# Ledger of designs, part 1: designed miniproteins, single chains, continued (4)

No score or structure here was measured in a lab: all are predicted.

Each design is a single chain, and the fold is of that chain. pLDDT is the mean over its residues in the fold that is shown.

## One batch from the design tools (miniprotein)

Design m12001
Fold by ESMFold2-Fast:
Structure m12001 (fold): chain A 95 residues (1-95)
Amino acid sequence: MMPVLDISMSVDLIVNRLEQYVNDIKRNLRDYAKLLNLSEEQRQIIDETIKQMDKILEEFKEKAKGKSSQETVKLMREAIDEITKIVNDTLLQIS
């Protein structure tokens, strides 16, 4: 299902969607830190996670240059999988 939808999406739209996804997770992590009144050490772990997510997003943007929509979606899935692993590891460290 997703591969068929991805064929009709522009590369720019795919990039924008991943940027929104990353920004939503960053906001949620920062909100989580505030709601749980996390320590400075735990907040530093969140800040490091955010930096790693930004690096993944920038690497994705570089790799997506000159690619087809189908190839860009594959790269987006790889980026989302990596981000999901990093976020889950972070939540386990601060829990």
Scores: mean pLDDT 82

Design m12002
Fold by ESMFold2-Fast:
Structure m12002 (fold): chain A 76 residues (1-76)
Amino acid sequence: EEEEQRRRLIEAVLDNFLKKNGIKISEEERQKLIDELMEFYEKNPKATLRDIYKKIKEKILNVSPEEIDKEFEKAL
């Protein structure tokens, strides 16, 4: 149940990111990303939504973690 809630959260974050940025990926690619994010969370159980968002950006936009961190620093 906790794992299902986590997966739903990751799906929602990914889907919202894709929609807001007008990015289209195949369902196969979407499921692969969700699985990779779930694996990341299993290896890093203290990971925040911010960390998950950074991984989504890295995988989709091929941007460095440093660039993502700068965006978050500007929001603070």
Scores: mean pLDDT 71

Design m12003
Fold by ESMFold2-Fast:
Structure m12003 (fold): chain A 83 residues (1-83)
Amino acid sequence: MSLEERVEVYRRAAREHGLDFFSDEEIEELARSFPLSEEQVRETFERARELGEAGEEVTLEKLKEIALEIEVEEGLERIKKAV
């Protein structure tokens, strides 16, 4: 997936979860930093939306934190299946 394609995936997921208030530059930074699959991107915004509904402020920094957690979870699951 190219960076351009990944930016579109992130923007679409943000819109689907009511979090489309981020700038194009912020979405590009997320896409560049986190090479997540479409499913992982969707999960990132779903978790962010749930936190927002619970009273947490959904910032770019919080999205980066969630995206990193999802990336780490996928890596751990691959390690568990490999042993």
Scores: mean pLDDT 77

Design m12004
Fold by ESMFold2-Fast:
Structure m12004 (fold): chain A 85 residues (1-85)
Amino acid sequence: NLEERRQQLIEELNELQRRGESGVETLRLMLEIAEILGNTEEGIILYNSIIYLLESKPSLTPEEEEILERAKANLEKLNKLPPVR
């Protein structure tokens, strides 16, 4: 069930954020949650948060660049779709 997986990932993300972790693992979890949420307000907010966090860094690893590119591509696709609840 995608909704149960979404809830589990959000809880895992919240735990990582409480620990002050903002590494690649946290960004990957944010991306996975955003992909599951799709064209929802929460999903769009998460994509924008990923983009903001990565673009605020002075340099990116190849892995972070891949996450940023994927987040931007996914957000662009969602912005072209009619909103869903």
Scores: mean pLDDT 74

Design m12005
Fold by ESMFold2-Fast:
Structure m12005 (fold): chain A 96 residues (1-96)
Amino acid sequence: MNIGKIEFKKPDGTVTNDISEAKGAIALVTGELTPLLEEQIRALGDAGVKTVIVPESIADRVRELVPDMRIIVADSEEKAKELFEKATLDTPAGRY
């Protein structure tokens, strides 16, 4: 059972699940939204996250939680993961 999760890709290309390390990172949110995950999503702006990648199934809810955040919506969870991987090929999206 994959309860909803959030992963962060730091400017150096390393991945972490620790929001305290998420400054300038790109976030990936997948799975089912839980109250705990919604609180983590609300804290993303204060943590310095610039961009969130989400599958379309949860995109509307994530937009409600972080209306000032740049959100990249993928057609599926697999596509969201692909976009998250591509974000490290050159520079973090926050440098564009």
Scores: mean pLDDT 76

Design m12006
Fold by ESMFold2-Fast:
Structure m12006 (fold): chain A 76 residues (1-76)
Amino acid sequence: MAATPEEVEALARRYGLTDEQIELARKLAEKLDLSPAQAVEVARTILETPLENLREVLKKLGFSDEEIEAALEIRE
């Protein structure tokens, strides 16, 4: 079951994420069916990592190729 937008936003704000990072975390949780903690971690990684290195970093975190492609589409 996908995390609610409210759960993702509350956790992201607690970790000091920006409004832009919170919005990305919410979209990732919905699209990839992630927990609030996973969505926040992935959103931070996507926004802080250069696009050239992002695929490798997400793969290292245990994401599948399909999940990585979905995350890259959201960033566009």
Scores: mean pLDDT 72

Design m12007
Fold by ESMFold2-Fast:
Structure m12007 (fold): chain A 85 residues (1-85)
Amino acid sequence: MEYEIEIEQVSDKYYLLKVTLKGGENREEIAKKIGEALSEVEGTLKVTVEKSSYDEDTYEVTAVFDSKEAAEEGKKKAEEILKEE
């Protein structure tokens, strides 16, 4: 499974964490686990887990945070889940 994790500052108040999972048999299950973990982070405003409409082998987890600190905690949790797979 290939994956990418990125944090983007959308505004002075909002940070976006995007986790992209490509290939692998368990990618849907892993995407759901990441989404659940991100929803438990203090400062999480929204979490979306979706299958890409443009690539059948890709799942995207997107989370919006109210602080850089929360986004970085979210990234750490996502990386921990991905390293176990």
Scores: mean pLDDT 81

Design m12008
Fold by ESMFold2-Fast:
Structure m12008 (fold): chain A 84 residues (1-84)
Amino acid sequence: SVTEAQVERLVKAAENSKDPDFAGYYLFQALRLGLKSKNSIDVLQRIRDKVRQMAKNSTDADMQKVYQDMIDLIDKAIQQQEKQ
């Protein structure tokens, strides 16, 4: 879908960003679009898995904090979606 393609582009923009504020912004926009997707839980799980991979590949503590904060937000969003 167009929404899922846009989510993928935003996550890639975050991965390519060396600025924690820009990375956080792109990931937050990806989360917002993922929540609007028909397959929201699946989309959010894919974002989370990619962000976890980005966290493992990062040596920058500020970037790791952004990734971990985003993982925590995604986990809460998935939990809220599963509760209806």
Scores: mean pLDDT 86

Design m12009
Fold by ESMFold2-Fast:
Structure m12009 (fold): chain A 72 residues (1-72)
Amino acid sequence: DLAAALEEARATVDSEPHLSPEQRALARLIAAMDPAALEEFEARLAAVAEELRAQGLSGREGMLRAVREVLA
């Protein structure tokens, strides 16, 4: 489940002491989203991630780029 994966990633990010300030700010933004905003974000993220996967971008790099594109 994409929602569960994002929540797991968020928890992992919060526990990492060596994240860049930009990565921490992004994690905080995602964590602060209300349920409706998070659901919309996840739907948009899934669509962008699928498009990027078709372009050969997958895994961590693909997900990070998808997040940046959705938030732009």
Scores: mean pLDDT 66

Design m12010
Fold by ESMFold2-Fast:
Structure m12010 (fold): chain A 92 residues (1-92)
Amino acid sequence: MAEIREEIEAARPELERLGLSEEEIELIEQGALALAQGKPEEAKEYVIKLIELLVGPEYAEIYREILNHPTLTPELTEKLREIQAAIDARRA
């Protein structure tokens, strides 16, 4: 637990340099802490919420489906690329 908090805090200057907002950084921190506490389902919710904040609920729903799929198929890999492209477009 302490290690994860230290790691996130050490990464904060880099995340801010990448143009992430305070709200986006908080979601990353909450997700990492949930994983450290043995709450992977809670961590997934924070990641999905981050995607929703970045590119909207439509892409967040697609990402949720990808996370719940047992295997990354070529189709799901393509959808991940689409989500990444949407995030990049938002930053531009």
Scores: mean pLDDT 72

Design m12011
Fold by ESMFold2-Fast:
Structure m12011 (fold): chain A 86 residues (1-86)
Amino acid sequence: SSSDPLHPEVVEQLERELERLVEEFLRTTDPARQAELVDRLYEFAILAGTYQSPTLRERVREAFERIRDRLTPEQAARIESLLEVP
C-alpha cells in the first residue's frame, strides 16, 4: 500500500461518496441535478489537491473518466484542469 496523507478509512468513505455521485449522475436526466453533481465532483478534486492525496486524486480521476462523455466541454475542462496540475 502507498502512503497517503489521508487515513485509509477516510479514503474508503470518500470512494463510497464518489461511487454514489457517479451512479446518481448516470441515472439522472435532470440537467440541474447533473450540474450539482459535477460541482460536487469538482469539490472532491479540490480536496485531493488541498490534502495532496495521490489516492484521492486517482479516485476522482476514475470517477471523472466514467462520466466524461456526458459532460459539457466547459464542465470537463474545469475538472480536468484540477487533475492535470503537477
Scores: mean pLDDT 82

Design m12012
Fold by ESMFold2-Fast:
Structure m12012 (fold): chain A 81 residues (1-81)
Amino acid sequence: MKEEFEKVLKELGEKYKPEADAQAQRIKERRGLSDEEVEKVREDLLFQKAIDEAVSKGLITDEQAVELVRKRAEEIRKEAE
């Protein structure tokens, strides 16, 4: 399960990096984000794409997707503290 998701994340990271970079840059221009904040936005965009594709392909369940999103949100919150 985790191995399948990590494979999808790696594959999408290579394939969709230009799209994520472009979206992050657009958000930076609209919201006045720092370089550090832009990097986090880029990572979030890639992670969200990986979750959507893994669920769509049946590699993970909706419940597992919710749990992965929750864990990521907790990690980000702990890093900020």
Scores: mean pLDDT 75

Design m12013
Fold by ESMFold2-Fast:
Structure m12013 (fold): chain A 110 residues (1-110)
Amino acid sequence: AAAEKAAREARRQELVDWTYEFAKRVYDLLKAGKKEEVDKLIDEEAERSAQWLKEMTEDDWVTEEAMLAYAFSQVLARILEARKEGKEDEAEKLRSFLLNQLLPKIVELR
């Protein structure tokens, strides 16, 4: 019980830390005007985010930092799903929301 809780908390922290490192890399690339590198990075990491979301429940996201990381990962997963369904307009709206609304908030928290 206690060991399982500690392992789950460690796994959640790894996802949070990864998400913040990823967000910083995307932010730095956007500031450098490297839009194609941003798009490639989003495509490569979206599948990872979707997989991690399947392993975690909403009960695992108890801090503001963790909640924002969860929201960021959820939007990444939705971008991937929209693209797989051929919903390019929806994917672009989600991408704009991710980069213009969530990304600045995540970067400012650390």
Scores: mean pLDDT 77

Design m12014
Fold by ESMFold2-Fast:
Structure m12014 (fold): chain A 85 residues (1-85)
Amino acid sequence: SELDAMREYIRSKLSPEVAKKAEEFLDLLEKLLKDPNTTDEQRKEALALWREVMQAIANKAPEEEILAIVEKAIKKLKEILEKAE
């Protein structure tokens, strides 16, 4: 699946600690995308968070910066999921 390809990419590019957090984000993203109560606005916001994470990785940002972006994205995605319940 596309999400499995994203998990492999993360594991290949990031240290184990940062990869674990990025995979936590992908697990939450998959949950949101499979939730029938998710709105188009919520999907658009989740995709924007994913683009920010991917852009930081592509730009070879320091792992400390990537970790901070991922943790912020996880927090926001959890807030979106709480509203979808």
Scores: mean pLDDT 81

Design m12015
Fold by ESMFold2-Fast:
Structure m12015 (fold): chain A 66 residues (1-66)
Amino acid sequence: PSPLEQVTRLVAEGVIALIQGNGDEAVKLWEQAADIAKEQGLTGTDAYPQLPKSVEEAQAILDALN
């Protein structure tokens, strides 16, 4: 899959983990997404202009996707 698709998937999985009460897993998934984004030069995406750096940012992204 493309790097953008990988980042989007990891961010979405992180949001799901957060909703299920797995905050540690959510942070881990978002850190993996951030690492891929940096490696591929995708530090900002149109879908996620900023990768979530906190639980609060993840909730805001989830609200935007609804």
Scores: mean pLDDT 66

Design m12016
Fold by ESMFold2-Fast:
Structure m12016 (fold): chain A 75 residues (1-75)
Amino acid sequence: SAEEAAKKAIEDALLRLGADRETARAVADAAIHYARTGELPELSERERRALESLRPLIVRQIAAVDPELAARFAA
C-alpha cells in the first residue's frame, strides 16, 4: 500500500542518517498516523525531536509515494 511504501521510505531515510531501527520505525509510524488522523501519538523526547527536525525530509518521502497523505502530514 502507499502507507507501507511511505513508512519504508521514511524508515530507510532515517537509517541512512544514522538513526537506530527502533527510532526510525517509531518516527515513520508516528508520521503516517499523524497524516491519517491529525493526532500525534505519544513519543519519547528523542523520537519527537527526530520527527520535528526531519519534518521537511519526511514530507518529501511521503509526497514521492502519496502527495495527498503528505499534504495532511504537512498541515
Scores: mean pLDDT 78

Design m12017
Fold by ESMFold2-Fast:
Structure m12017 (fold): chain A 95 residues (1-95)
Amino acid sequence: SPLAEKMLKEIEELIDRLEGLLEEMRKNLDNREKFEQLLLEFSDVYDKTMGLILRLSGSPDIADPDFKKRLDELQQRLVQLQREALELDEEVRKK
């Protein structure tokens, strides 16, 4: 559906934003205050992205194998970004 395609594009844009936040977090490993602010923003964007993925997972559009594959690939990217953010958080906490 046109709405589902729009939501996929919104998810992709949110994932691009998460990747940008992760790069800024990597640049601020020595600045705890800035890092914590970026981590909080990352968590907010992550929650919004996951909410959209969960909504699409319940839509009739998931019966289309190509649509499902695209959604699954976006979910895998999101999981990877969360893992990397958690690894950076652990690095900062060890200081």
Scores: mean pLDDT 89

Design m12018
Fold by ESMFold2-Fast:
Structure m12018 (fold): chain A 107 residues (1-107)
Amino acid sequence: NSRLQQLSQQFNNQGLDFRRQGRWDDSIRLFQQSIQLDPNNSQAWLNRGQAYRQQGRFDDSIRDFQQAIRLDPNNSSAWSGLSRTYRQQGRNDLSQQYDLLSQQLES
């Protein structure tokens, strides 16, 4: 449904505005609404994953980055996000593997 896709994009954009303001809970709520309207909006999953990571909600962040990758495997930002989240968890081997993959996709 094109209207649901357009509304999903609008909520995603509003979420990005709150994220730029450091309003993480507000941004997560808007990304959640974006995802509910269009579960195939890979950017909304990516953006919510980044917000969860900033809040230290690492398991939620990893799940969202994995979903973004499932929808768009060439999204280097999602692979980079996984790498950074694993690094923050102290899982350095996983962080290095996903960082390398992100760099290869940017090439």
Scores: mean pLDDT 87

Design m12019
Fold by ESMFold2-Fast:
Structure m12019 (fold): chain A 75 residues (1-75)
Amino acid sequence: SDQLYQQAQQAIAQGQLDKAIELAKQLKEQGDTKSASQILLQVAEVLREQAARSSGHAREALLRTADELEQEAKE
């Protein structure tokens, strides 16, 4: 659990957002829903920052993914 959380944090720091999302799913499967939620919210925040630097369809796609991750993080 702690190792997966550390790996997910490292993935976010390296810009490997898809990997961080997969690690969050593994945390949830192991019953560590709190750590999973924290990772999903952090990824959503990074996606919103990327959306602020994007336009058109790319921006809308990033915002939609961020919204979906925030909803998943709420249990």
Scores: mean pLDDT 87

Design m12020
Fold by ESMFold2-Fast:
Structure m12020 (fold): chain A 85 residues (1-85)
Amino acid sequence: SLLEEAKELIKKGDFARAVDIAVELARRGDNEGVVEIAKEMLRAIDKSVGFLRTSGRMALETLIDRLEELGRLDTARRVREIVTS
């Protein structure tokens, strides 16, 4: 599934591709999949250091911005709440 592919990419530190999958899930109306990807990204970021941590934080911000551009305001708010927890 796209969700499992995103989780594997996150484990490899490929946050940019994980964001692309999350945005595709948002386009399909899979808001719970987007939230699950954001939670997995945050868990990986918390365990990361240096460039991987910075890259992951930037990717989460990019995800929020792209969700807002798509008009997925509720999902964007849920992702923001995850990253501020």
Scores: mean pLDDT 88

Design m12021
Fold by ESMFold2-Fast:
Structure m12021 (fold): chain A 55 residues (1-55)
Amino acid sequence: SPLEEELRQLEAEIDALVEQLKTASPEEQAALLEQIQALVARRNEVQAQLDAQRA
């Protein structure tokens, strides 16, 4: 489904940003954390929609 594809894409993007955090400067960490937070929020929305479709 489109939601399952979006979930997989969001998870891959989050993983990539988390890897960047490991080598980021303190200045870069703030921006990366903000991006991760936005993607995690969208992932949670997509997961909730998928769970509703399975009920």
Scores: mean pLDDT 84

Design m12022
Fold by ESMFold2-Fast:
Structure m12022 (fold): chain A 60 residues (1-60)
Amino acid sequence: DESQKKLAEVMIEGAKRMLASTPESSKQLALDRIKATLERLKQNASEEVQEYLDAFLKEL
């Protein structure tokens, strides 16, 4: 659970950094790829981590 939460935090931080450095013309593609990756993580995560990832996905 703690390890899964830490992994989710690292992935979210990476996603935010990627989006910040992505050109406007490629931002939608980057968003789609990030959402797909986080959805895959959510499928294998605990309920607590799933809610955490879902909250971030909705804020995106």
Scores: mean pLDDT 77

Design m12023
Fold by ESMFold2-Fast:
Structure m12023 (fold): chain A 75 residues (1-75)
Amino acid sequence: MEKALESAKKKLKKIFDYAVVGDYVIVLGVDEEGRYVVVILDKNGNILEIKHFPSGSEAFEYAKEKIEELKKKLE
C-alpha cells in the first residue's frame, strides 16, 4: 500500500482519494496539467493502469466501477 501511494504521488499533483481492494490500490487525483486521473496499482507500487478523464465526475465514476469490479472478482 505505502509503495503504491508513493508511486501514485510521483504521477499526480494531488490525490483526492484512494481505495484498497485485495492486492490492488485505486487512486483518484489530478496531474500537473490539471487533468483528472485514475491510477490502478498493485500493493508493490507497480502501475497497472493510468486513465485520464475530462471531468472529476467521470474519473470518480470510473474509480467506483473499478472498485466494484475488483470486489466481485475477490468474492
Scores: mean pLDDT 81

Design m12024
Fold by ESMFold2-Fast:
Structure m12024 (fold): chain A 60 residues (1-60)
Amino acid sequence: SMEERKERLKREILEKLEQYLADQPFPSLTPEEVAQQLERLKERIDSADIETLERMLKAL
């Protein structure tokens, strides 16, 4: 279903994001600033359609 596909894309995006943050910490940003950007990205992921999620995944 479309919901199942959307949930899979969200999972893949979050997994890649976690790997990115683990490999490339942001030395010029505070932990609070990193957390704020992550929250903003999660909001975008939650509200995104499948096409947007697929574009986000490719950008990571």
Scores: mean pLDDT 76

Design m12025
Fold by ESMFold2-Fast:
Structure m12025 (fold): chain A 78 residues (1-78)
Amino acid sequence: MDEVARAFGRALREARERQGLSQRELAERAGVSQSTISALERGRRVPAENLERILGTLSEEDRRRISEAVRRELERVQ
């Protein structure tokens, strides 16, 4: 499970960097704390509400890439 969370965190970081955003800037757009973004990118679990807020700031393409990365890791560890 932690490997899936880490895959999500890596994909989120890549999406954020593609937008040219810092962790603080992404947090501001999502309405969450910068520490929440940092924790999530490090593979820590966060409340579903915060996750939904963060995903809502991303493009459809970035959300698809994150979903693909998570699915690939989930298939590997199951």
Scores: mean pLDDT 80

Design m12026
Fold by ESMFold2-Fast:
Structure m12026 (fold): chain A 74 residues (1-74)
Amino acid sequence: SREEELERLAAVVANHIVERFGGSEEDRERVREAILAFARRHDLDVVAAGRALGALIAQSRSVEEFLELLARAT
């Protein structure tokens, strides 16, 4: 389902963010939940979510900056 695809994408991206920028297990879970909230807020499918997240990751220098950019994304 779309929800299962988004949940898998969020888990993969959250792992990559924490590996790339450094962070705790709590940071990984915060990122995962924030990604799901972002995708749901904008009615994104997995492809659209992946593209948007890729662009935000490229602009980010830390876990906190990623979360801030994600929260402000329209």
Scores: mean pLDDT 87

Design m12027
Fold by ESMFold2-Fast:
Structure m12027 (fold): chain A 85 residues (1-85)
Amino acid sequence: SAREARVEAAYLLGYLAGNLIRETGVASVEEALAEVDALRAQGVMTEEEAAALKEGILRGYASPPLSPAEREELLARLKELVAKI
């Protein structure tokens, strides 16, 4: 469903963002999580979408840097999910 696709897309987007924060050091995880809470409070995303995005950010940040091939696979999946929304 579109609802399930949105939640999965939020998780994958978070995972990519968290992994990039770890790899680059250009942003803080705390600031990223606060921004997700602000977007939820503004009604930009549902509570389920915000929870998935935050889980993704934390998991991606805790994970080793993604290889180019792994990033390409996750981006392809994200594009597929966005097409279902």
Scores: mean pLDDT 85

Design m12028
Fold by ESMFold2-Fast:
Structure m12028 (fold): chain A 94 residues (1-94)
Amino acid sequence: SMEERLARVRELTAAMLEAVAAGDYATARQHRDEIIALLEAAETAAEVGRLRTAAFVTLSEYLDRHPELARNPELQALLAELERAARAIEARLR
């Protein structure tokens, strides 16, 4: 269900951020790839948008608690790759 996919993207985003905070960048990249796989499984651009929003809200809430992470270059790279993947997938579904 969409509710299960939204819950899963929130869980994976939180796990990715926790891995970055721990300096475990290999695990963070694994969770990034799992998020991208959820986006690739979307059937409509609107579904990609909902998953992106769930990930963004989770990120925003985490950064409110850990503002120092916003300057982490590895986190910035992970977020740039997620944004590129999401935009490409959304464009294909339009």
Scores: mean pLDDT 89

Design m12029
Fold by ESMFold2-Fast:
Formats: C-alpha cells, sequence, structure tokens
Structure m12029 (fold): chain A 84 residues (1-84)
C-alpha cells in the first residue's frame, strides 16, 4: 500500500540520517554515496547494485535486518515498472 511504502521510505531515511557517521567509518561509504542513497529512498527510485551492496553492509553493521531494505528496493523497482 501507499502507507506501507511511505513507512519504508521514512525508516530508510531515518537509518541513514541517524547512523551517517557510522556508515562513513564502518561501511566505508562516501558522502556522495550516502546522499545518493537518501535521494533514491526519498524518490522511491530503484537502487543500483552498488547501492544495494552498501545498504546491506550498513544494515549488518547497524544490526538491522537486511531484508527490510531489499523489500524497499523491490517496491521501488515495481513502482518504476508501473510508472512506465
Amino acid sequence: SAEERRAGREYGEKVLEEDRELLKTKAKMSEEEIEALEEAVRNAEPFTDRQRELIRRALEILGEDPKSLEEIAAENAAYAARAA
């Protein structure tokens, strides 16, 4: 649903915002990569393979379930396909 998709985006943005410094130091993400991820989450855009890898690493470092972001990525891809 639209509500579930919004909740997923808000969760993704919160994780990136709260743990930005940890992502930079532990996941070895650049500032540019974090900003691109935030933009992709905000705009419900499909993630690149590199972004998916970085998200997975970040979630593992933060102790979060990687499946949560895989679900967001799948929904973004489905949304893009429906919009075409």
Scores: mean pLDDT 63

Design m12030
Fold by ESMFold2-Fast:
Structure m12030 (fold): chain A 86 residues (1-86)
Amino acid sequence: SKIEEIKEEIEEFIEKAPEMTKEQIMLEVLYLAAKVMMLLKDEEKKQEIWKKTMEFLEKAKTASKEEVIELAKEMAEYLKKVLEEM
């Protein structure tokens, strides 16, 4: 299913994050969040994901690469939870 495919992409992303640049990590989080939002039909849940993504981006702007990896892991767990609750 598309849900299982995105969950796999999220897990692969987190495994590869230490090998990525900060900018690549930020772009991948945006991409994965957008893919999850596209699966949803509930506008309120889309807004929640968008808000969480904005919070990630705000923190990531001033964070070190190591901190961005930790923030990305938090986003990954959040997105996986959203997919599991669908």
Scores: mean pLDDT 86

Design m12031
Fold by ESMFold2-Fast:
Structure m12031 (fold): chain A 99 residues (1-99)
Amino acid sequence: PEVVYSYGKNTAVGVAKAAEDSKVVATATGKASGKTVEVQVAIQAGSEHLTSFSPVTTGSSSASATASIEAKAGETVTAVATTSANDTEITLTLTFQPL
């Protein structure tokens, strides 16, 4: 599968075009020292959109959220990851799985 990586602080944005009809999986991992971290990932392609939230665990300095949609060939996929805690480092991964 094609994999696109994006990195950010407090927010990460991944944008990629689907070369073929695909299931697109957006996974966002956030990490911050000494803070409870919650991660939200929103993914969109054409008229499809989905938002997913990480489980909340008090005192956990890392969290991950995953959302998936189907994209048609030629559609632009946009994923946005945000965190509840300031100074959180985000890794956002878009994985394209051909249908």
Scores: mean pLDDT 77

Design m12032
Fold by ESMFold2-Fast:
Structure m12032 (fold): chain A 69 residues (1-69)
Amino acid sequence: MSIEEILEQEREDFVKGAEGALEDALRYAKQGKTIEATNKAVAAMLLYSAAGEQEKAREALRKVDEAIK
């Protein structure tokens, strides 16, 4: 396995983690669990940012903020 293959695998893992955290955040937001929703939204943002998906990181925070309102 090359460094490029390792980096791509890590990026995929971060994206998967971010997707799961965003789903959890939206689920908590729908339940009125604002603190848990915010914590999961921050986790999704950090994981998307680590994957280089800065636009998805911004969208994750925006979606959770909208769901909390």
Scores: mean pLDDT 81

Design m12033
Fold by ESMFold2-Fast:
Structure m12033 (fold): chain A 95 residues (1-95)
Amino acid sequence: AEEDLEKGKQYLLDGKFDEAIEYFQRAIERAEKEGNKDLLLEAYVLLSIAYEQKGELRKAWEYFEKAVSLAKELGKEDDLLRTYLKVRFELLIKG
């Protein structure tokens, strides 16, 4: 599950958004089965960014909203914001 998330991040940063989405979807599926809410939160944030980069803004919003709701439950709103901004900034300076 963690390996799928890491591979997804690599594809995301390389601009391979469809491949990134596949790996993030796999990470979500496993995180839900395992009850790993920390992994689920990170996967929702990254999936939201991947859809944003594809221009699929409605799907990006949907997954970001799921991430925000989960972050509130976990008290990790700052972790969500940091992850989102870091990845978005890396994409902007690389592309």
Scores: mean pLDDT 85

Design m12034
Fold by ESMFold2-Fast:
Structure m12034 (fold): chain A 79 residues (1-79)
Amino acid sequence: MEEEYKKTVENALKEYQKNDEKIREFAKKSPEGKALYEAAQRAYEEMKRHIEKGDFKKAGEAASKTLAAINKIKEVMES
């Protein structure tokens, strides 16, 4: 179970880093994009705090929120 949380965390870190520049640019041009970016950033910071504490279950939950926010931003950017 914890191994699954670690995979979710690693994927969220990768996706956030990969998309951060595009998301930041979208946030500058759109109030909706800004709100979604702020939500993604909050979830990402929450995930990082739980990783530092060794709480991979809570980190995994925050990682899922981070991925959901990134996917929502991608959806809005695509159409």
Scores: mean pLDDT 79

Design m12035
Fold by ESMFold2-Fast:
Structure m12035 (fold): chain A 68 residues (1-68)
Amino acid sequence: MKEKAKEIIEKVKKISTDPDERILAFILVSLGVSEEEVKEFLKSIKTPQEAEDKVSRLVREAAEREAK
């Protein structure tokens, strides 16, 4: 558990220096979203509302992919 969390945190630090963006990146990487997709996501969001909408969609799609 701790090792996985540390790995995710290291990836998140490479993606962004903003604490809020790091929290979003941590959630997305934990859901299995690739580092490249997370970087694209963070670059495309400009407001908290855009982040919320995109996170909700990615979470739903990730859940559907897992459940199949």
Scores: mean pLDDT 70

